# Designs tried in a protein design run: designed miniproteins, single chains, continued (4). Part 28

Each design is a single chain, and the fold is of that chain. pLDDT is the mean over its residues in the fold that is shown.

## One batch from the design tools (miniprotein)

Design m12957
Fold by ESMFold2-Fast:
Structure m12957 (fold): chain A 85 residues (1-85)
Amino acid sequence: SMEEEIEELKAQLDKAIAATTDEEKKKLAELMKELGELYLKNRDNPEVQKIMEELDKEIEANPDLSLEETIKKLEEALAKVKEAA
């Protein structure tokens, strides 16, 4: 189920956050976790679904995104989800 997938992802992100000394990688994992938690909470919201789908497509279309660019896109998506929720 989606709930099981998100919980498993959150557990993996928590381990990654605890294991890394790289502040940028830690920030990425924290943003992914927060975005995942908000998505789970608002999974029945069509606006949130659209924001997440657009984020996924944008990341998949740009495989050469830098860590900094990826963090920025996640921060922008998180802001949109918070506004929509």
Scores: mean pLDDT 76

Design m12958
Fold by ESMFold2-Fast:
Structure m12958 (fold): chain A 93 residues (1-93)
Amino acid sequence: MEEEKRELIERVRRTAEEVIRRLEGKASQDVLDAIRELERAAVEAIELAESVERAKEVADAAIRGLETPGREPLEEALRIAREAIEEGKKEKE
């Protein structure tokens, strides 16, 4: 479980880093900050996930949001990650 979560976290972080590198100097600071916020929220959600399947759903949603141009995909992915964080916190102490 923890090993599989580590791989999902690494995939999300790698995707965010690659997107930031591509957008550096081309996108506004707000967009770059939104990407970093999504990365952090997705990582937290994956760590809090009760199952590898749930962690994978969060990772897939985050990667899709990161790879899709525009603010709306980022906002939708961030919403999914935040919902997963709330769910995970409720099930963990």
Scores: mean pLDDT 80

Design m12959
Fold by ESMFold2-Fast:
Structure m12959 (fold): chain A 78 residues (1-78)
Amino acid sequence: MSVIEYLEEIKRMLEEEAPVEEILKQIDEAKSVASPEEQKLLDELKEAIEKAVEMFGWTPEVREAMIRYVDQVIEKIK
């Protein structure tokens, strides 16, 4: 799978209210096939999710914000 395919799946998982641990695992799997530049973007996404969950919990607002973040990462990779 390409990094973009993993990011599209992560976005779907966020929309379907998947557990945060499964989403973080999917990001780690995406990193295994990513270039160094893509790995940096995925690390930033992972950190953003972890910080948002620590501050606000796994809320609909956090998931919606993370969906927008994933869209931005996809645009940077394309």
Scores: mean pLDDT 85

Design m12960
Fold by ESMFold2-Fast:
Structure m12960 (fold): chain A 91 residues (1-91)
Amino acid sequence: SAAEAVARALALLDRALAHIEEIAAKPNPTVTQAVAAALDAIGAAIEAGLLLERAGLPRDACFPGRAAVPACGARSEEAIALAREVLKRAK
C-alpha cells in the first residue's frame, strides 16, 4: 500500500539521518566524512523515491521541497542541511 511504502521510505531516511548525525556530532569531521554524509543524504532520498514510485507516488516525493509526501521531503531536507553543515566545518 502507499501508506506502507511511505512508512518504509521514512524508516530508510531515518537510518540515513542517524548516520549523518553521528558524523555531525564529531568535533573535527574530515572532508571524507563530510562527503560521505552528503552522499548518504542523496542516496537515501533516491532509494526512498524508488520505493514510493512502486506504490504510485512521485519518484521525487522524498526530495527537499516536494509536497507529495511532506514528512519524507522534510527528512531529506534535514539530512541535506546537516550534511552541508558538516561540509562547512570540514577543512
Scores: mean pLDDT 77

Design m12961
Fold by ESMFold2-Fast:
Structure m12961 (fold): chain A 71 residues (1-71)
Amino acid sequence: SEVEEIVNIIKNSDKTLLEILQNEYGISPSQANAILQALGERTGVDLSGSTKGSELTDEQREALARLVANY
């Protein structure tokens, strides 16, 4: 699934969330910040755009992947 593919990209990346969203998915900085805000609302944890994709929990990666898939 698209969600599973996105989860695997995030999990195996040493790049920051902002770098992943911009470089892998072509998401603008303003939209990336909106996605990260929505991720915080869904997970109850405020995640910085400077957090590395590999540092996320499996639940956080899945929530982010669903947000990216619906962008």
Scores: mean pLDDT 81

Design m12962
Fold by ESMFold2-Fast:
Structure m12962 (fold): chain A 94 residues (1-94)
Amino acid sequence: SMEEIIEKIEKSKENLLNYIESNKDKYPEEQVKLAKEIIEKTTKEIIKAIKENDKEKLFEIVRETRKEVQEKKLPSGLATLIGIFLKEVEELAK
């Protein structure tokens, strides 16, 4: 159901943010801040798209977030974690 999908995405977001927080000393402070900002903004937009039943918008948000991570050149560890989260969102929305 839509509610179950949203709950799984929120839990995945919390796990990701907790992992980044526990490993923040491995990365520059500004990169950690940027990664958290991207995750928070993207998750809010994804949940809104799910609530509006807008699958096209959801996949657009995922594509644009991947592009932003690449353009802002996040450290490979943070980029990989965000990539895993986005892939999970795509699988849940399918």
Scores: mean pLDDT 89

Design m12963
Fold by ESMFold2-Fast:
Structure m12963 (fold): chain A 71 residues (1-71)
Amino acid sequence: YSNEQAYEVIKKVDVEEIIKILEESGQLKSVDIVKTIVEKGKNVDLREVAKETGVSVSQVSEAIKLIESLS
């Protein structure tokens, strides 16, 4: 995912519902990734998200793919 594609995925989903699903499934790192993308908004940089959440950029992309599959 590009930075713009990641934001477009998050923008199209019900963020509160996705966070609830991820928390109930124990996907706590994915919750942090989602919250960080929402906080950054349209100017999100996935490298910065990875750095702030303590994961790799590949793990950020995996979390976004999971979110897209849940919506």
Scores: mean pLDDT 80

Design m12964
Fold by ESMFold2-Fast:
Structure m12964 (fold): chain A 92 residues (1-92)
Amino acid sequence: MFTEEEIEKFIEEAKKAYEARPDLKPVFQATANYWKKTFKTEAEILVMLATAARAVKEGRFSKEDFLALAYALIEAGIDPSVILKAFKSAGI
């Protein structure tokens, strides 16, 4: 699917976005923990990620905030390849 290099670059980009907004870290962490606790399947997580990607495309959510949320999701234990798949599918 994705190469290790593609996944590592994505994680690095997401981490930079996450570290850029220390004021919002608690919000991203709370959201990520809620998603992991509430959504039990990869398909459910992909639907939530697609919803966030749509908000980015509509200008209602920043790409940087979405990347920051992605890193919080990775830290919460969601597979980075699943998150990257959602970003690629959305053209982000």
Scores: mean pLDDT 80

Design m12965
Fold by ESMFold2-Fast:
Structure m12965 (fold): chain A 67 residues (1-67)
Amino acid sequence: MRARIEELRKEALELSDKTAEDLEYQPLASQKVTELYRLDAEVGQEIAGYLAKKYREGVERRKAELA
């Protein structure tokens, strides 16, 4: 159980980092966060916050490219 949560957390963090570079990764990251919520709500909430931060970074990056 713990090993699976740690594996999903690592995958979700990596996809969240990729979301900051490319917003197309956001749906994949969200799917991993949803799986984490089902296994451990506290870990899911933590990683959801990280994904939200990375998504905002990606949006600001895109705005800067258009300005």
Scores: mean pLDDT 81

Design m12966
Fold by ESMFold2-Fast:
Structure m12966 (fold): chain A 102 residues (1-102)
Amino acid sequence: DKEKQKKADELISEANEQRTKGLEYLRRGDGDKAAEYFKKASELYKEASELLKDVDPKLSKALEILSKALEKAAEYAKKGDFSKARKAYLDGMKEASKILLS
């Protein structure tokens, strides 16, 4: 379904922007704003994943993994554990990449 793919691409683009903002606030030591933007990115990746379940199952699964990783990163950022927040994000990116390359 071309329409679902187009909507998912738009959601992924927006999620990438929110993720980038979250990482920037994490780098600056602003855990509350980092958590806010990671949560927004997580919700957008989850919505894109749901749209793609029957269209692109591998991408759908990778986006689900990224969504969960960013939820975890947001929790750690909110607690001020910036090292664990960054690790949760990086581990999620690595796992999502494995799914896409399988």
Scores: mean pLDDT 90

Design m12967
Fold by ESMFold2-Fast:
Structure m12967 (fold): chain A 86 residues (1-86)
Amino acid sequence: MVELSEEQQEINRYVAAKIIAVALGVPKEYADELAEAIINEDMKKVAEILLKAGVISEEEAKKLKTMSDLSKAADAILRKRAEALR
């Protein structure tokens, strides 16, 4: 199989980040900033944006150190969203 280029790897990360932002119901004004922070692996900025969007607590923000932590937080938020909508 063909190896993914550096550019393709960045695109894949961006797509994943945008999917997370949209799935979480983050407003468009925060979604782009969130995706960019995820690409830069700036977990501090990711946590700040999610706090401002009102989708996580300060305690949850402190746990956001890696992309896997963000994935777990996203799952929790999606469950809350599903429960609210029923």
Scores: mean pLDDT 72

Design m12968
Fold by ESMFold2-Fast:
Structure m12968 (fold): chain A 88 residues (1-88)
Amino acid sequence: SAKEKAAKEVHERVTSAALAARPALEEALAAGDYARQAAILEELARVAEEALEEAEKRGAPQELIDKLREGVRGLRELAEELRAKAAA
């Protein structure tokens, strides 16, 4: 269905963004660069939030909407922890 296609496209967009960010995140992790790690996760959270908004507008399954919402929250919480480490 159109809703299933929308769910797949939204999921693929988030997955592609995460994969594209991986080399920079791995470099920042190896360097212990908490500020850069936080910035990368904040950008991923932004992409996931845009995907969440699209999923909601297109009437994607509630299970996908819930997973995206959890993902955004998790990314933001981790980014805040990393920012706190960078400030120490």
Scores: mean pLDDT 87

Design m12969
Fold by ESMFold2-Fast:
Order: sequence, then structure tokens, then C-alpha cells
Structure m12969 (fold): chain A 97 residues (1-97)
Amino acid sequence: MEALRAALATLRALLAEAQKLGDKLAVTAIQSAIALVEEALASEDPERAILLLEIARGLLLITRGVLKVIGASQDVLDVLDRAIAAVDAALAALRAA
């Protein structure tokens, strides 16, 4: 549960960075990931929390792939890589419990 709060804090900081970079796809993906992590944190069902984090991870990975193809800056890709890492850390913690 602390891992979910840590991921949420990291994603909120990364949202601010994405907004400064002006990349609308990265902003939208991180906002969606935040909503899914908030729903996972509110969920009393560990299986549902894991599913929501897997959806968030998939969304971030797809967005990163699209942004790489369209030539987004390395700064934008680095923000998404850090967002994916935050979700991965939360998933690992939930699966270890």
C-alpha cells in the first residue's frame, strides 16, 4: 500500500514535468495512469489493484512507443520511462505481498 502511494507521488511529479515539456500525449497518459493508481489505492481487492496497475503500465508503454515513432524528445521519453518504472515498482510490491 505504501508502494501505491509512492507511485502516485512520483506520477504526480512526472505529470508536472510532462506539462512543462508540452507533450499532450505524455500528459494524457500520465493523467490516466494517476487515475488508475488512485482507483487501485481505493480498492480493497488486491487482484483488482494489480489489474488496474497492469492497465496503467500497458497504457504508458503504448504511449511511449507511439511517441518514439513520431520523434518525441528524449526528455519526454525519459518522463514516460520513469512513469513506467514507478508503476512496475508498485506491481512488484503488490505481487510480493
Scores: mean pLDDT 88

Design m12970
Fold by ESMFold2-Fast:
Structure m12970 (fold): chain A 110 residues (1-110)
Amino acid sequence: SLPDAVPESAEEAARLGIRVAKEHLDALTETDEPGVRSAALGKPGERPLVILVAESDKSAKEATDRLVALAREHGFTVLAEKEEDGIRAVALRSADGTLVVAVGIEKKPP
């Protein structure tokens, strides 16, 4: 099951995105965007934190850069970035205060 606590800082949101990608990939739902999975985290009645995960055969950065470009088209601004164990997470916020974490994973061949 996914964590229910929304982090107070963008850096902690990025760290949570990395943990979700490492430990909770099977809890993510497919989106209308090809190759992108998502989860919404938060307590009932609070504004959710949205986590988006994408994979790339090139690099984790290429996957996150693609998600960040899409988020920026919708008015999101980058607040924090973190990389750990081949996973990259970027925390972004919209003008209305919605928090999103874009997570990229390098897809390694079998």
Scores: mean pLDDT 77

Design m12971
Fold by ESMFold2-Fast:
Structure m12971 (fold): chain A 57 residues (1-57)
Amino acid sequence: SMQPLPEFSEEERELARELAEEFGISLRLAQRAVYAGKQLGLTTREQLRAFVRQVVL
């Protein structure tokens, strides 16, 4: 679909798992962070790590 649905790619699911493990947060919270970051145009692992540090933690 040209219009992205609110679902995760395999890469985004992996990023959420990595963030959950790295920061000791729940997988659900990490998934919400990936979703919110994506809405803000944050798509790289480094951008999402910065987002979690500044907004989620």
Scores: mean pLDDT 74

Design m12972
Fold by ESMFold2-Fast:
Structure m12972 (fold): chain A 56 residues (1-56)
Amino acid sequence: MITVENLRAAFPLRGDDAALEALARRMEEAVKASKTGPVPEAEAELTRLLQRLTAP
């Protein structure tokens, strides 16, 4: 399971815990989907969320 602590360790994130929990949930869903098929839509959404949390 991807946690808020794992995300903060991997990226210089500037979000509240609720936003990071939402991101962690979406990343876990994308990982599960990647094992069974293509995941371009989820990857695009995760990229947008990461940009929002890492931008100043």
Scores: mean pLDDT 62

Design m12973
Fold by ESMFold2-Fast:
Structure m12973 (fold): chain A 60 residues (1-60)
Amino acid sequence: SSGDRIDTLYQVAYDAALQAGLSPQQAKDLATRIAVQGYRDGWSPDQVAQQARQQAQALL
């Protein structure tokens, strides 16, 4: 199935959000939004990680 790419982007966003200091629940919520957006807009995993870190900083 074509779900493997979005799963990869989710994992990258989730790990980046946790490393930035978000709780697991906040990181899941953020990672879900960013993974969907990154999949739709064709973002690389590096771009997804950068967006996750930036948005996590705004929540701290």
Scores: mean pLDDT 86

Design m12974
Fold by ESMFold2-Fast:
Structure m12974 (fold): chain A 70 residues (1-70)
Amino acid sequence: MDRIRRELLSQDRDGDGRLTIGEAGRAISRVTGVSFMTALREAIRVDTDRDGRVTIDEGVRAALRLLRRL
């Protein structure tokens, strides 16, 4: 869990605690080893606000769902 959270934080270029879907997808892809497109689909799925941004916690949940399938 800590590694996933750290990877997401490293992609938070704006420092606002929210990632773009692309930033979250990169972090999730790196930590899980899945394709960037698969990671993007999970990032989109956890973006409940539909604002094109995901929180660090939403990104962690997306990565954990993918890891449960690996």
Scores: mean pLDDT 73

Design m12975
Fold by ESMFold2-Fast:
Order: structure tokens, then sequence, then C-alpha cells
Structure m12975 (fold): chain A 83 residues (1-83)
């Protein structure tokens, strides 16, 4: 399973839809602050997420830092290319 994290519900759902179109199981999560981001990471880990795709590289970096103590083998990447 892949968890998708974005500050925008619409963008999270768009990324999840593209992953599902590729035959992957994807669940969108909306995170607008540190608390909601931590909760999204915790739920993704509980659901057996193999990977987290964050909307931006900045968001991916924050998610990776939160995920490291919970699931150090969890892959975290950004959906958008580096600026």
Amino acid sequence: MIAVVSASKEKAEEIAKELEKQGKEAIPYVATDLESMKKAVEEAVKNGADEIVAETETLAGLVAKIAAPLAPKLKVRAAEPSP
C-alpha cells in the first residue's frame, strides 16, 4: 500500500488515483500542520504502507523525519520534481 500526503485533499486524491491506475493500492491523507501530518504517518504505518508519496519535496522531508522512528524502512518520496 502507498500513502499519499498533501495539504490539499484534491491533490492527494489526484496522486492516489494515478497510483491506483498503475495497479497500486493508494490511500490519500490530508495534512495541513505537524499534528495532522504525524497522524497521517501513524495511520499509514498501521495500514501497512510500503511507501509514502508527499506532494512536495519539503513535505516529503518532514514526513520522512516523522516516519523514521516509527518505520525506518518506510520509503518516502516527493510527487513533484525538485525546483
Scores: mean pLDDT 80

Design m12976
Fold by ESMFold2-Fast:
Structure m12976 (fold): chain A 73 residues (1-73)
Amino acid sequence: SLEKKKEEALKLLEEAYTNGDGNAFARLQAIIDELLPPEEAREVRSKVAQALRDGNLEEAKKIIEEAFEKVKE
């Protein structure tokens, strides 16, 4: 389910942000890579990493939610 994948991605994002969990971040990157074409996945991964470096969890969540909105099938 696309909705369950989004929930998983958002949980992994919160784990990466709150605990600095590199494994959670790697799993999140894998979900993004499965969700989008390679070029778009790279851009989204870069934007999420930047938002996390900036300490902006809300921006990182928005980026992920917008990525899922682009995928209809």
Scores: mean pLDDT 84

Design m12977
Fold by ESMFold2-Fast:
Order: sequence, then C-alpha cells, then structure tokens
Structure m12977 (fold): chain A 82 residues (1-82)
Amino acid sequence: DLDARIPVLLAQLSDPDAAVRLAAVEELGRLLDEHPEAVVRRYSGRIFPALVAALSDPDPAVRAAARELLGRLVEASQRLRE
C-alpha cells in the first residue's frame, strides 16, 4: 500500500541514522520499479523535493542514491507524459 509506505519513507529521509536514510531512498526506488505509474502520477510532487534535499545529505552514499533515484524518477515521468 503506497499510501501507507511513502509517507513513512519520506519521514525516514530525515532520520539521524544515515543507514535509515539510505534504506529509505533504496525502498523508494524499489516502489518506483514495482509501481512506476502510481509513484509518478500520485507521489512525484512529494518525492521530488525530498530527493532534492537528500542531494545535500552529509553521507555520500545517501547523496549518490538520491541522485540516481532523482534521475530515474525524471526519466519515468517523461516516459509517462502524453
């Protein structure tokens, strides 16, 4: 259930533990792979600003994961555009 998972993952991007933040980015990527249309159409407005903020994360692994996912989310939204 995306309505239950995505708000929790977005909150976890602000967790003091870098491992929790990294896992949240990775899980958002997994949800994009499993449900690309639903993630793009319903949640991109919440996910884009959160990933942009994660580009400034103190942990380099979190920054790298956020950069990769942001690029994938942009590409997915372009492919779904009519």
Scores: mean pLDDT 85

Design m12978
Fold by ESMFold2-Fast:
Structure m12978 (fold): chain A 103 residues (1-103)
Amino acid sequence: MMTVDQIEERLRELAAIEDPEELYRAAVQLVQEASASFLAQIKNLDPNNATAIAAEMIRWIGIHTEILLQMRKKKVAPEQQEEVEALIAQAQADLVATIRANQ
């Protein structure tokens, strides 16, 4: 499981990548690894602790936003941006489904 500090370090590394193709590959890997980590964290939270669940969802949205902003800034191909946006949307749907299943 990735720690918060590890995710923040990966975001800093992502922001330093200038090559669009390298950035795209790094973004896909980070979305996959971070989503798995957040799913594991949500499963370990009290399903009645709405504040803790909301805080994790807000953190995940922030990570999504930063990844997409870096891809747009570095001119990653539109179809690759759409692929990452779809992966993010699926990961968020999986998080919401996990929260609902644990209640």
Scores: mean pLDDT 80

Design m12979
Fold by ESMFold2-Fast:
Structure m12979 (fold): chain A 73 residues (1-73)
Amino acid sequence: AEKIAEELGERARELALRYARGEIDEAEAERRGREILERVEEAAAKSDEEGAELIKKAVQEGIARAGEEVAAA
């Protein structure tokens, strides 16, 4: 669960960061975001409650870190 959480969290962070910097448009961000959400849902459904929460928190933290990085620049 930890490795999947880390991978999905980093993907979410990278996507959010690129979108915030204007490197991708909203349509591309939505498409890639949907792919991440589908993988989160699949991984969470196959995990226990603790694993599902870990995956969701990793994605949320990834997005938050991207926001902090943009604000610091």
Scores: mean pLDDT 78

Design m12980
Fold by ESMFold2-Fast:
Structure m12980 (fold): chain A 78 residues (1-78)
Amino acid sequence: MTVEELAEAAAIVFRAMMYKAEKDKENLEKVKEKAEGIIEETAKYLGVSVETLRKLIEKFKDEEEAIARYRALVEAER
């Protein structure tokens, strides 16, 4: 798995975790803490800086946000 592939996967997971936490209105601080821990551990595992990984996640976050908006519109029409 490349840094880009892992950043994309991380962005999807973080979005899902945050969405669930927001929906449940439960343990938001703990979910954020877990997300930060995953980023730091992943960066260390890959031998890259946390900032490099965050930059890649941010790139995929913007694209995922657009996809999430379209998916939310489809779900709302149910």
Scores: mean pLDDT 62

Design m12981
Fold by ESMFold2-Fast:
Formats: C-alpha cells, sequence, structure tokens
Structure m12981 (fold): chain A 75 residues (1-75)
C-alpha cells in the first residue's frame, strides 16, 4: 500500500541519518554540523509520526536525538 511504502522510505531515511550522526560524532565534526543533523532527524521524526511509523521505531529516533543533545552539551 502507499502508506506502507511511505513508512518504509522514512525508516530508511532515519537509519541513514543515524549512521551519518554516528560518523559525525566519531570524526569530531563541528557543533554546527551536529546541530544541522539534529534538525534533520527531528524533521524526519515529525514526518514519521504523521505517517504512522511504529512507536518502537519512533522511540529509537527520540533516543538518538537525546543522545545527540547530551553529546552537544558536553562540547
Amino acid sequence: SPAVLRQTQLMFRGIALITEIDLLIKTKAPVEKLQAAKKELEDTLAEMEKAGVSQSFLDKMRQTIAQLDAYIASL
């Protein structure tokens, strides 16, 4: 169904963003890049919520945002 395709596309986008954020942290990227990645992940989370992505996946996205916030605050 179109709804399932949209959910799947958003989940793949979320996974790609988490992978990018992990790389940015490991390479000690500037705070500006971390903030930009956080904004992109937050925007993707909002789209996932509208599309009806599962609560377990949404919780994973929220956890990643919280971890990124804690990392930025430690800089």
Scores: mean pLDDT 88

Design m12982
Fold by ESMFold2-Fast:
Structure m12982 (fold): chain A 86 residues (1-86)
Amino acid sequence: KLEEIKELLERAYELVVEMLKAGKVIPEKVEEVNRLIEEAAKLADTIEDEEEKKELLRHLGELQLRLAELLGDEEAVARIRKLLAE
């Protein structure tokens, strides 16, 4: 379900934004974000429409970029930015 994937991505994004606004990493929320990303990625892999799948994977990449920025993982930030630019 496309809408299910979007709901998972929106929930994960909200958690990352909340942590960024708070200025701190909350391990419990990071674990929830990772779980939501994994669920969304599994569902996205079932999408047969290549354009829809590509768009969902780009949204996943943006979300992973925000999480890497939150965690201060500069190597992950650089890597993900490169992938999104392609």
Scores: mean pLDDT 79

Design m12983
Fold by ESMFold2-Fast:
Structure m12983 (fold): chain A 100 residues (1-100)
Amino acid sequence: MSVEEKIAAALEAAAALLRAAGFSDEEVAEYVEALRAVMEMKYAKEDPKVIADKLAELARRASPRVRRLLIREMKADAKELEVKDPEAAEYIRKLIEELE
C-alpha cells in the first residue's frame, strides 16, 4: 500500500468513527482535512515541532469539538516524544497550554 493509500484509508476510518460518535458532516470534514495535513507531514519525516505548530494552527481555527480532538492528538505526540525528544515534548506542552 502506498503512503497516499495509507493516508486515504486512515482518513476514511477516522471519518466513519466521528460520524458514529455523533459529529456533524462539517466537523468530520474539518477534522479529516487537519488529519490529512498532519499525516502528510509525519510521512515526510518533518520536525516534530513543525508538526506541532501546524496542529496548533489548525486547532486555533477549529470548531470546539474538533479543537478538542486536535489537542488530544498533540497530547499523544508529546507523550510519545517525552523519552526520545524531551525538548520537542516540552514545546508541544507549551502550545497545548496556549490553546486551553
Scores: mean pLDDT 86

Design m12984
Fold by ESMFold2-Fast:
Structure m12984 (fold): chain A 64 residues (1-64)
Amino acid sequence: MDALVEQSTQAQYAGLGKVLGISEEEAKALFQKSAKETIERLLEEAKKRGDDVQAASLQEGLEL
């Protein structure tokens, strides 16, 4: 919803795509998938440890 934040994020994906030789959309999908999978993994590990505070923080991150 913030146009400046969206534009800045798109510029980062475009830059990453250029460095990797892939499209901006491919770079965006790869980044989002990697970030989400990492957070989900850490969330599962935090829940298994009984670290409710860390689990709550990671769950908030997934909703952003």
Scores: mean pLDDT 68

Design m12985
Fold by ESMFold2-Fast:
Structure m12985 (fold): chain A 99 residues (1-99)
Amino acid sequence: LESIEKEVREKMQEVMDNPDDISKYREAIEFIEEVIKELEEKYPKDKKAQELIKKLRKLRVGLEIYIILLENDDKEKIEEEIRKLAEENGDEELLNKLK
């Protein structure tokens, strides 16, 4: 799991080094989705893997929010797109923050 956490940190550093480059956010999201799939397939009953999957899902949602912010300058459109994303991912905490 340490090697996976290191690779995630390296992908996040690429995003931080290129904060206006949507392609870097998309690359990080794709990498996170691949990691989640691998963890679910290799470690389906491992508690540490399940906790890491939860963290990675939250990180993916955060990256998608940043893409929405970069692609939109209208506050109402931003709030609507973030709400849709939160509903699709069942993110109750994010939904509560929007109202």
Scores: mean pLDDT 77

Design m12986
Fold by ESMFold2-Fast:
Structure m12986 (fold): chain A 81 residues (1-81)
Amino acid sequence: MKEALRLAMEAGVYHLAGSVAILFEDYETAKEYFEKAVRLAKEALRKAEEAGDELLAKHARAILEGSEEAKREAEEKIAEK
């Protein structure tokens, strides 16, 4: 439980950092942060599901889906050049 929560919190922090990088048009850094958020959120989701923590699993899934979408948008911005 504590480890899954920590991973979900870290995924959220990287998602926020990626969003801030987008504001500064640093799409390459934003992509890297969103990639880290996706990896951490997947691990958090797996551990939350193994522990039967449905609420934490729901939150981890939301971070995962949001970070995957944000990563795709950052990749599209890089390709627009």
Scores: mean pLDDT 85

Design m12987
Fold by ESMFold2-Fast:
Structure m12987 (fold): chain A 72 residues (1-72)
Amino acid sequence: LEEEVKQLILDSIKNGSSAKRLGDEKAEEFEAVVREESLKIMAELEPKAEEYRKEGKDVSLIAKEIEEKLKE
């Protein structure tokens, strides 16, 4: 995956999770979960990211796919 897509995935997971999941003592655990989920989503979205790039589409379109995956 392109670095921009990786950043979008990480940011989306952090933004969706950070305030609601956490007790204040679990910051490191939360960060580990974010990274693990990012890797799973990246693996699934890798073919889609390549398709978007080949079509000349904006990588920001991947952000919507990420949001849908996070809701599952």
Scores: mean pLDDT 63

Design m12988
Fold by ESMFold2-Fast:
Structure m12988 (fold): chain A 97 residues (1-97)
Amino acid sequence: MSIEEKLIERINKLTEEILKAVEAGDFDTARKLVEQLAADVSLYALFKGKLKEANKIGEIAVEIVDVLNDPSLSLEEQKARVEELTKEIIEILKKAM
């Protein structure tokens, strides 16, 4: 398995763990996992030379943290938005060649 495939698999696991942390109400763990996601994206960008895609994914990671810090959102709304944003991250990475 290539380093790229390992990074994609790790990113997929991080997105699943973020959603589980949000469902459990463990927003501290969710934020820490989002930081790990941003670090893995930076490594992926280094191997692919895809700085624009890495910057876009970084912006989405910040948006996830903002969602987790929004007291006006219900747990269901936070989970749904985080799921949408993490799917967008995965789609961007899959299209990067």
Scores: mean pLDDT 77

Design m12989
Fold by ESMFold2-Fast:
Structure m12989 (fold): chain A 76 residues (1-76)
Amino acid sequence: MTPEGAADWALTEAKKAIASGDPEAVRRAANLMRAVADYFEELAKESKDPELQEHYRNLAERMRKAADEARKAAES
């Protein structure tokens, strides 16, 4: 799976969970997005290419913001 494919998959799962109205599904989706963000941060640390490091950090940031929004939706 490509890093971009993993990000898109996790975001799609988050949207489905939010649409379901199930707080447990939203919580699991938020945890998945954070796990994917941690994976991208590790790829950034292992990369010697500054452009790839920046790309992976941007993907991680996108996942963390989506996870925070999903958790806020579950709390309302």
Scores: mean pLDDT 78

Design m12990
Fold by ESMFold2-Fast:
Structure m12990 (fold): chain A 118 residues (1-118)
Amino acid sequence: SELEEARQEFVRKANELNDAVDNKAPSSEILELLEELFESLKKLLELSSDPIEIESAVSRFLGEIKRIYDAYKDDKELLEKLIEILEEVLEFLSKSSHPGLQLMAEQIKKLIEELRSS
């Protein structure tokens, strides 16, 4: 199914980005892989109506964002892109009436504030 393909793509893209961060890949490669992961997240969020699955996927995505932040703290261009992506995720979650997704939105707001303070 399209949903199952989106699930597999999201996991694959998350693993590719994770490996690139661990290998200290150039910021340009991290940015490309981050965009690919974010596109796979958006597709999964469009196809899934399960709040638990959405919460799990967003949680995994935020973990990857935090890894990039910790590894590339001095790269201001990359950090600005992380903030831009987080604001788009926040806009998506803010449209949800589900309590778990509202809690995730508050966590994302705090992360954006942390990144802006760096």
Scores: mean pLDDT 85

Design m12991
Fold by ESMFold2-Fast:
Order: C-alpha cells, then sequence, then structure tokens
Structure m12991 (fold): chain A 52 residues (1-52)
C-alpha cells in the first residue's frame, strides 16, 4: 500500500524521486513506513508504487 507518513528528518535527507535535498527542520517530507522511501510532499504522488 501507500504507507507514506509525514516525517521530520533530523539529518540531511534527499528526495528519492527528484534527488533534491529535503530542507527545513520539521515535516520536510514523507517517509514510506515499509521501506523508508523518502520524498518531498509534492513528490508523494510521483513515488514508485510498491511492487504489486
Amino acid sequence: GHNFVPHSFTEPTYDDVSGEELLGEANQGYRRTDDGFQVKPEDVAKAPKEPA
């Protein structure tokens, strides 16, 4: 499923869709709970789906 949850990254983190750094101190993006895939809020819909 699409198990993305808002996450605050305390370390430098990069968007796994665009490769851009997630900036800010809190709620910089979303993390998929099953595999740790990390994305900016605008890139959640662009993230690869889990293998069907």
Scores: mean pLDDT 70

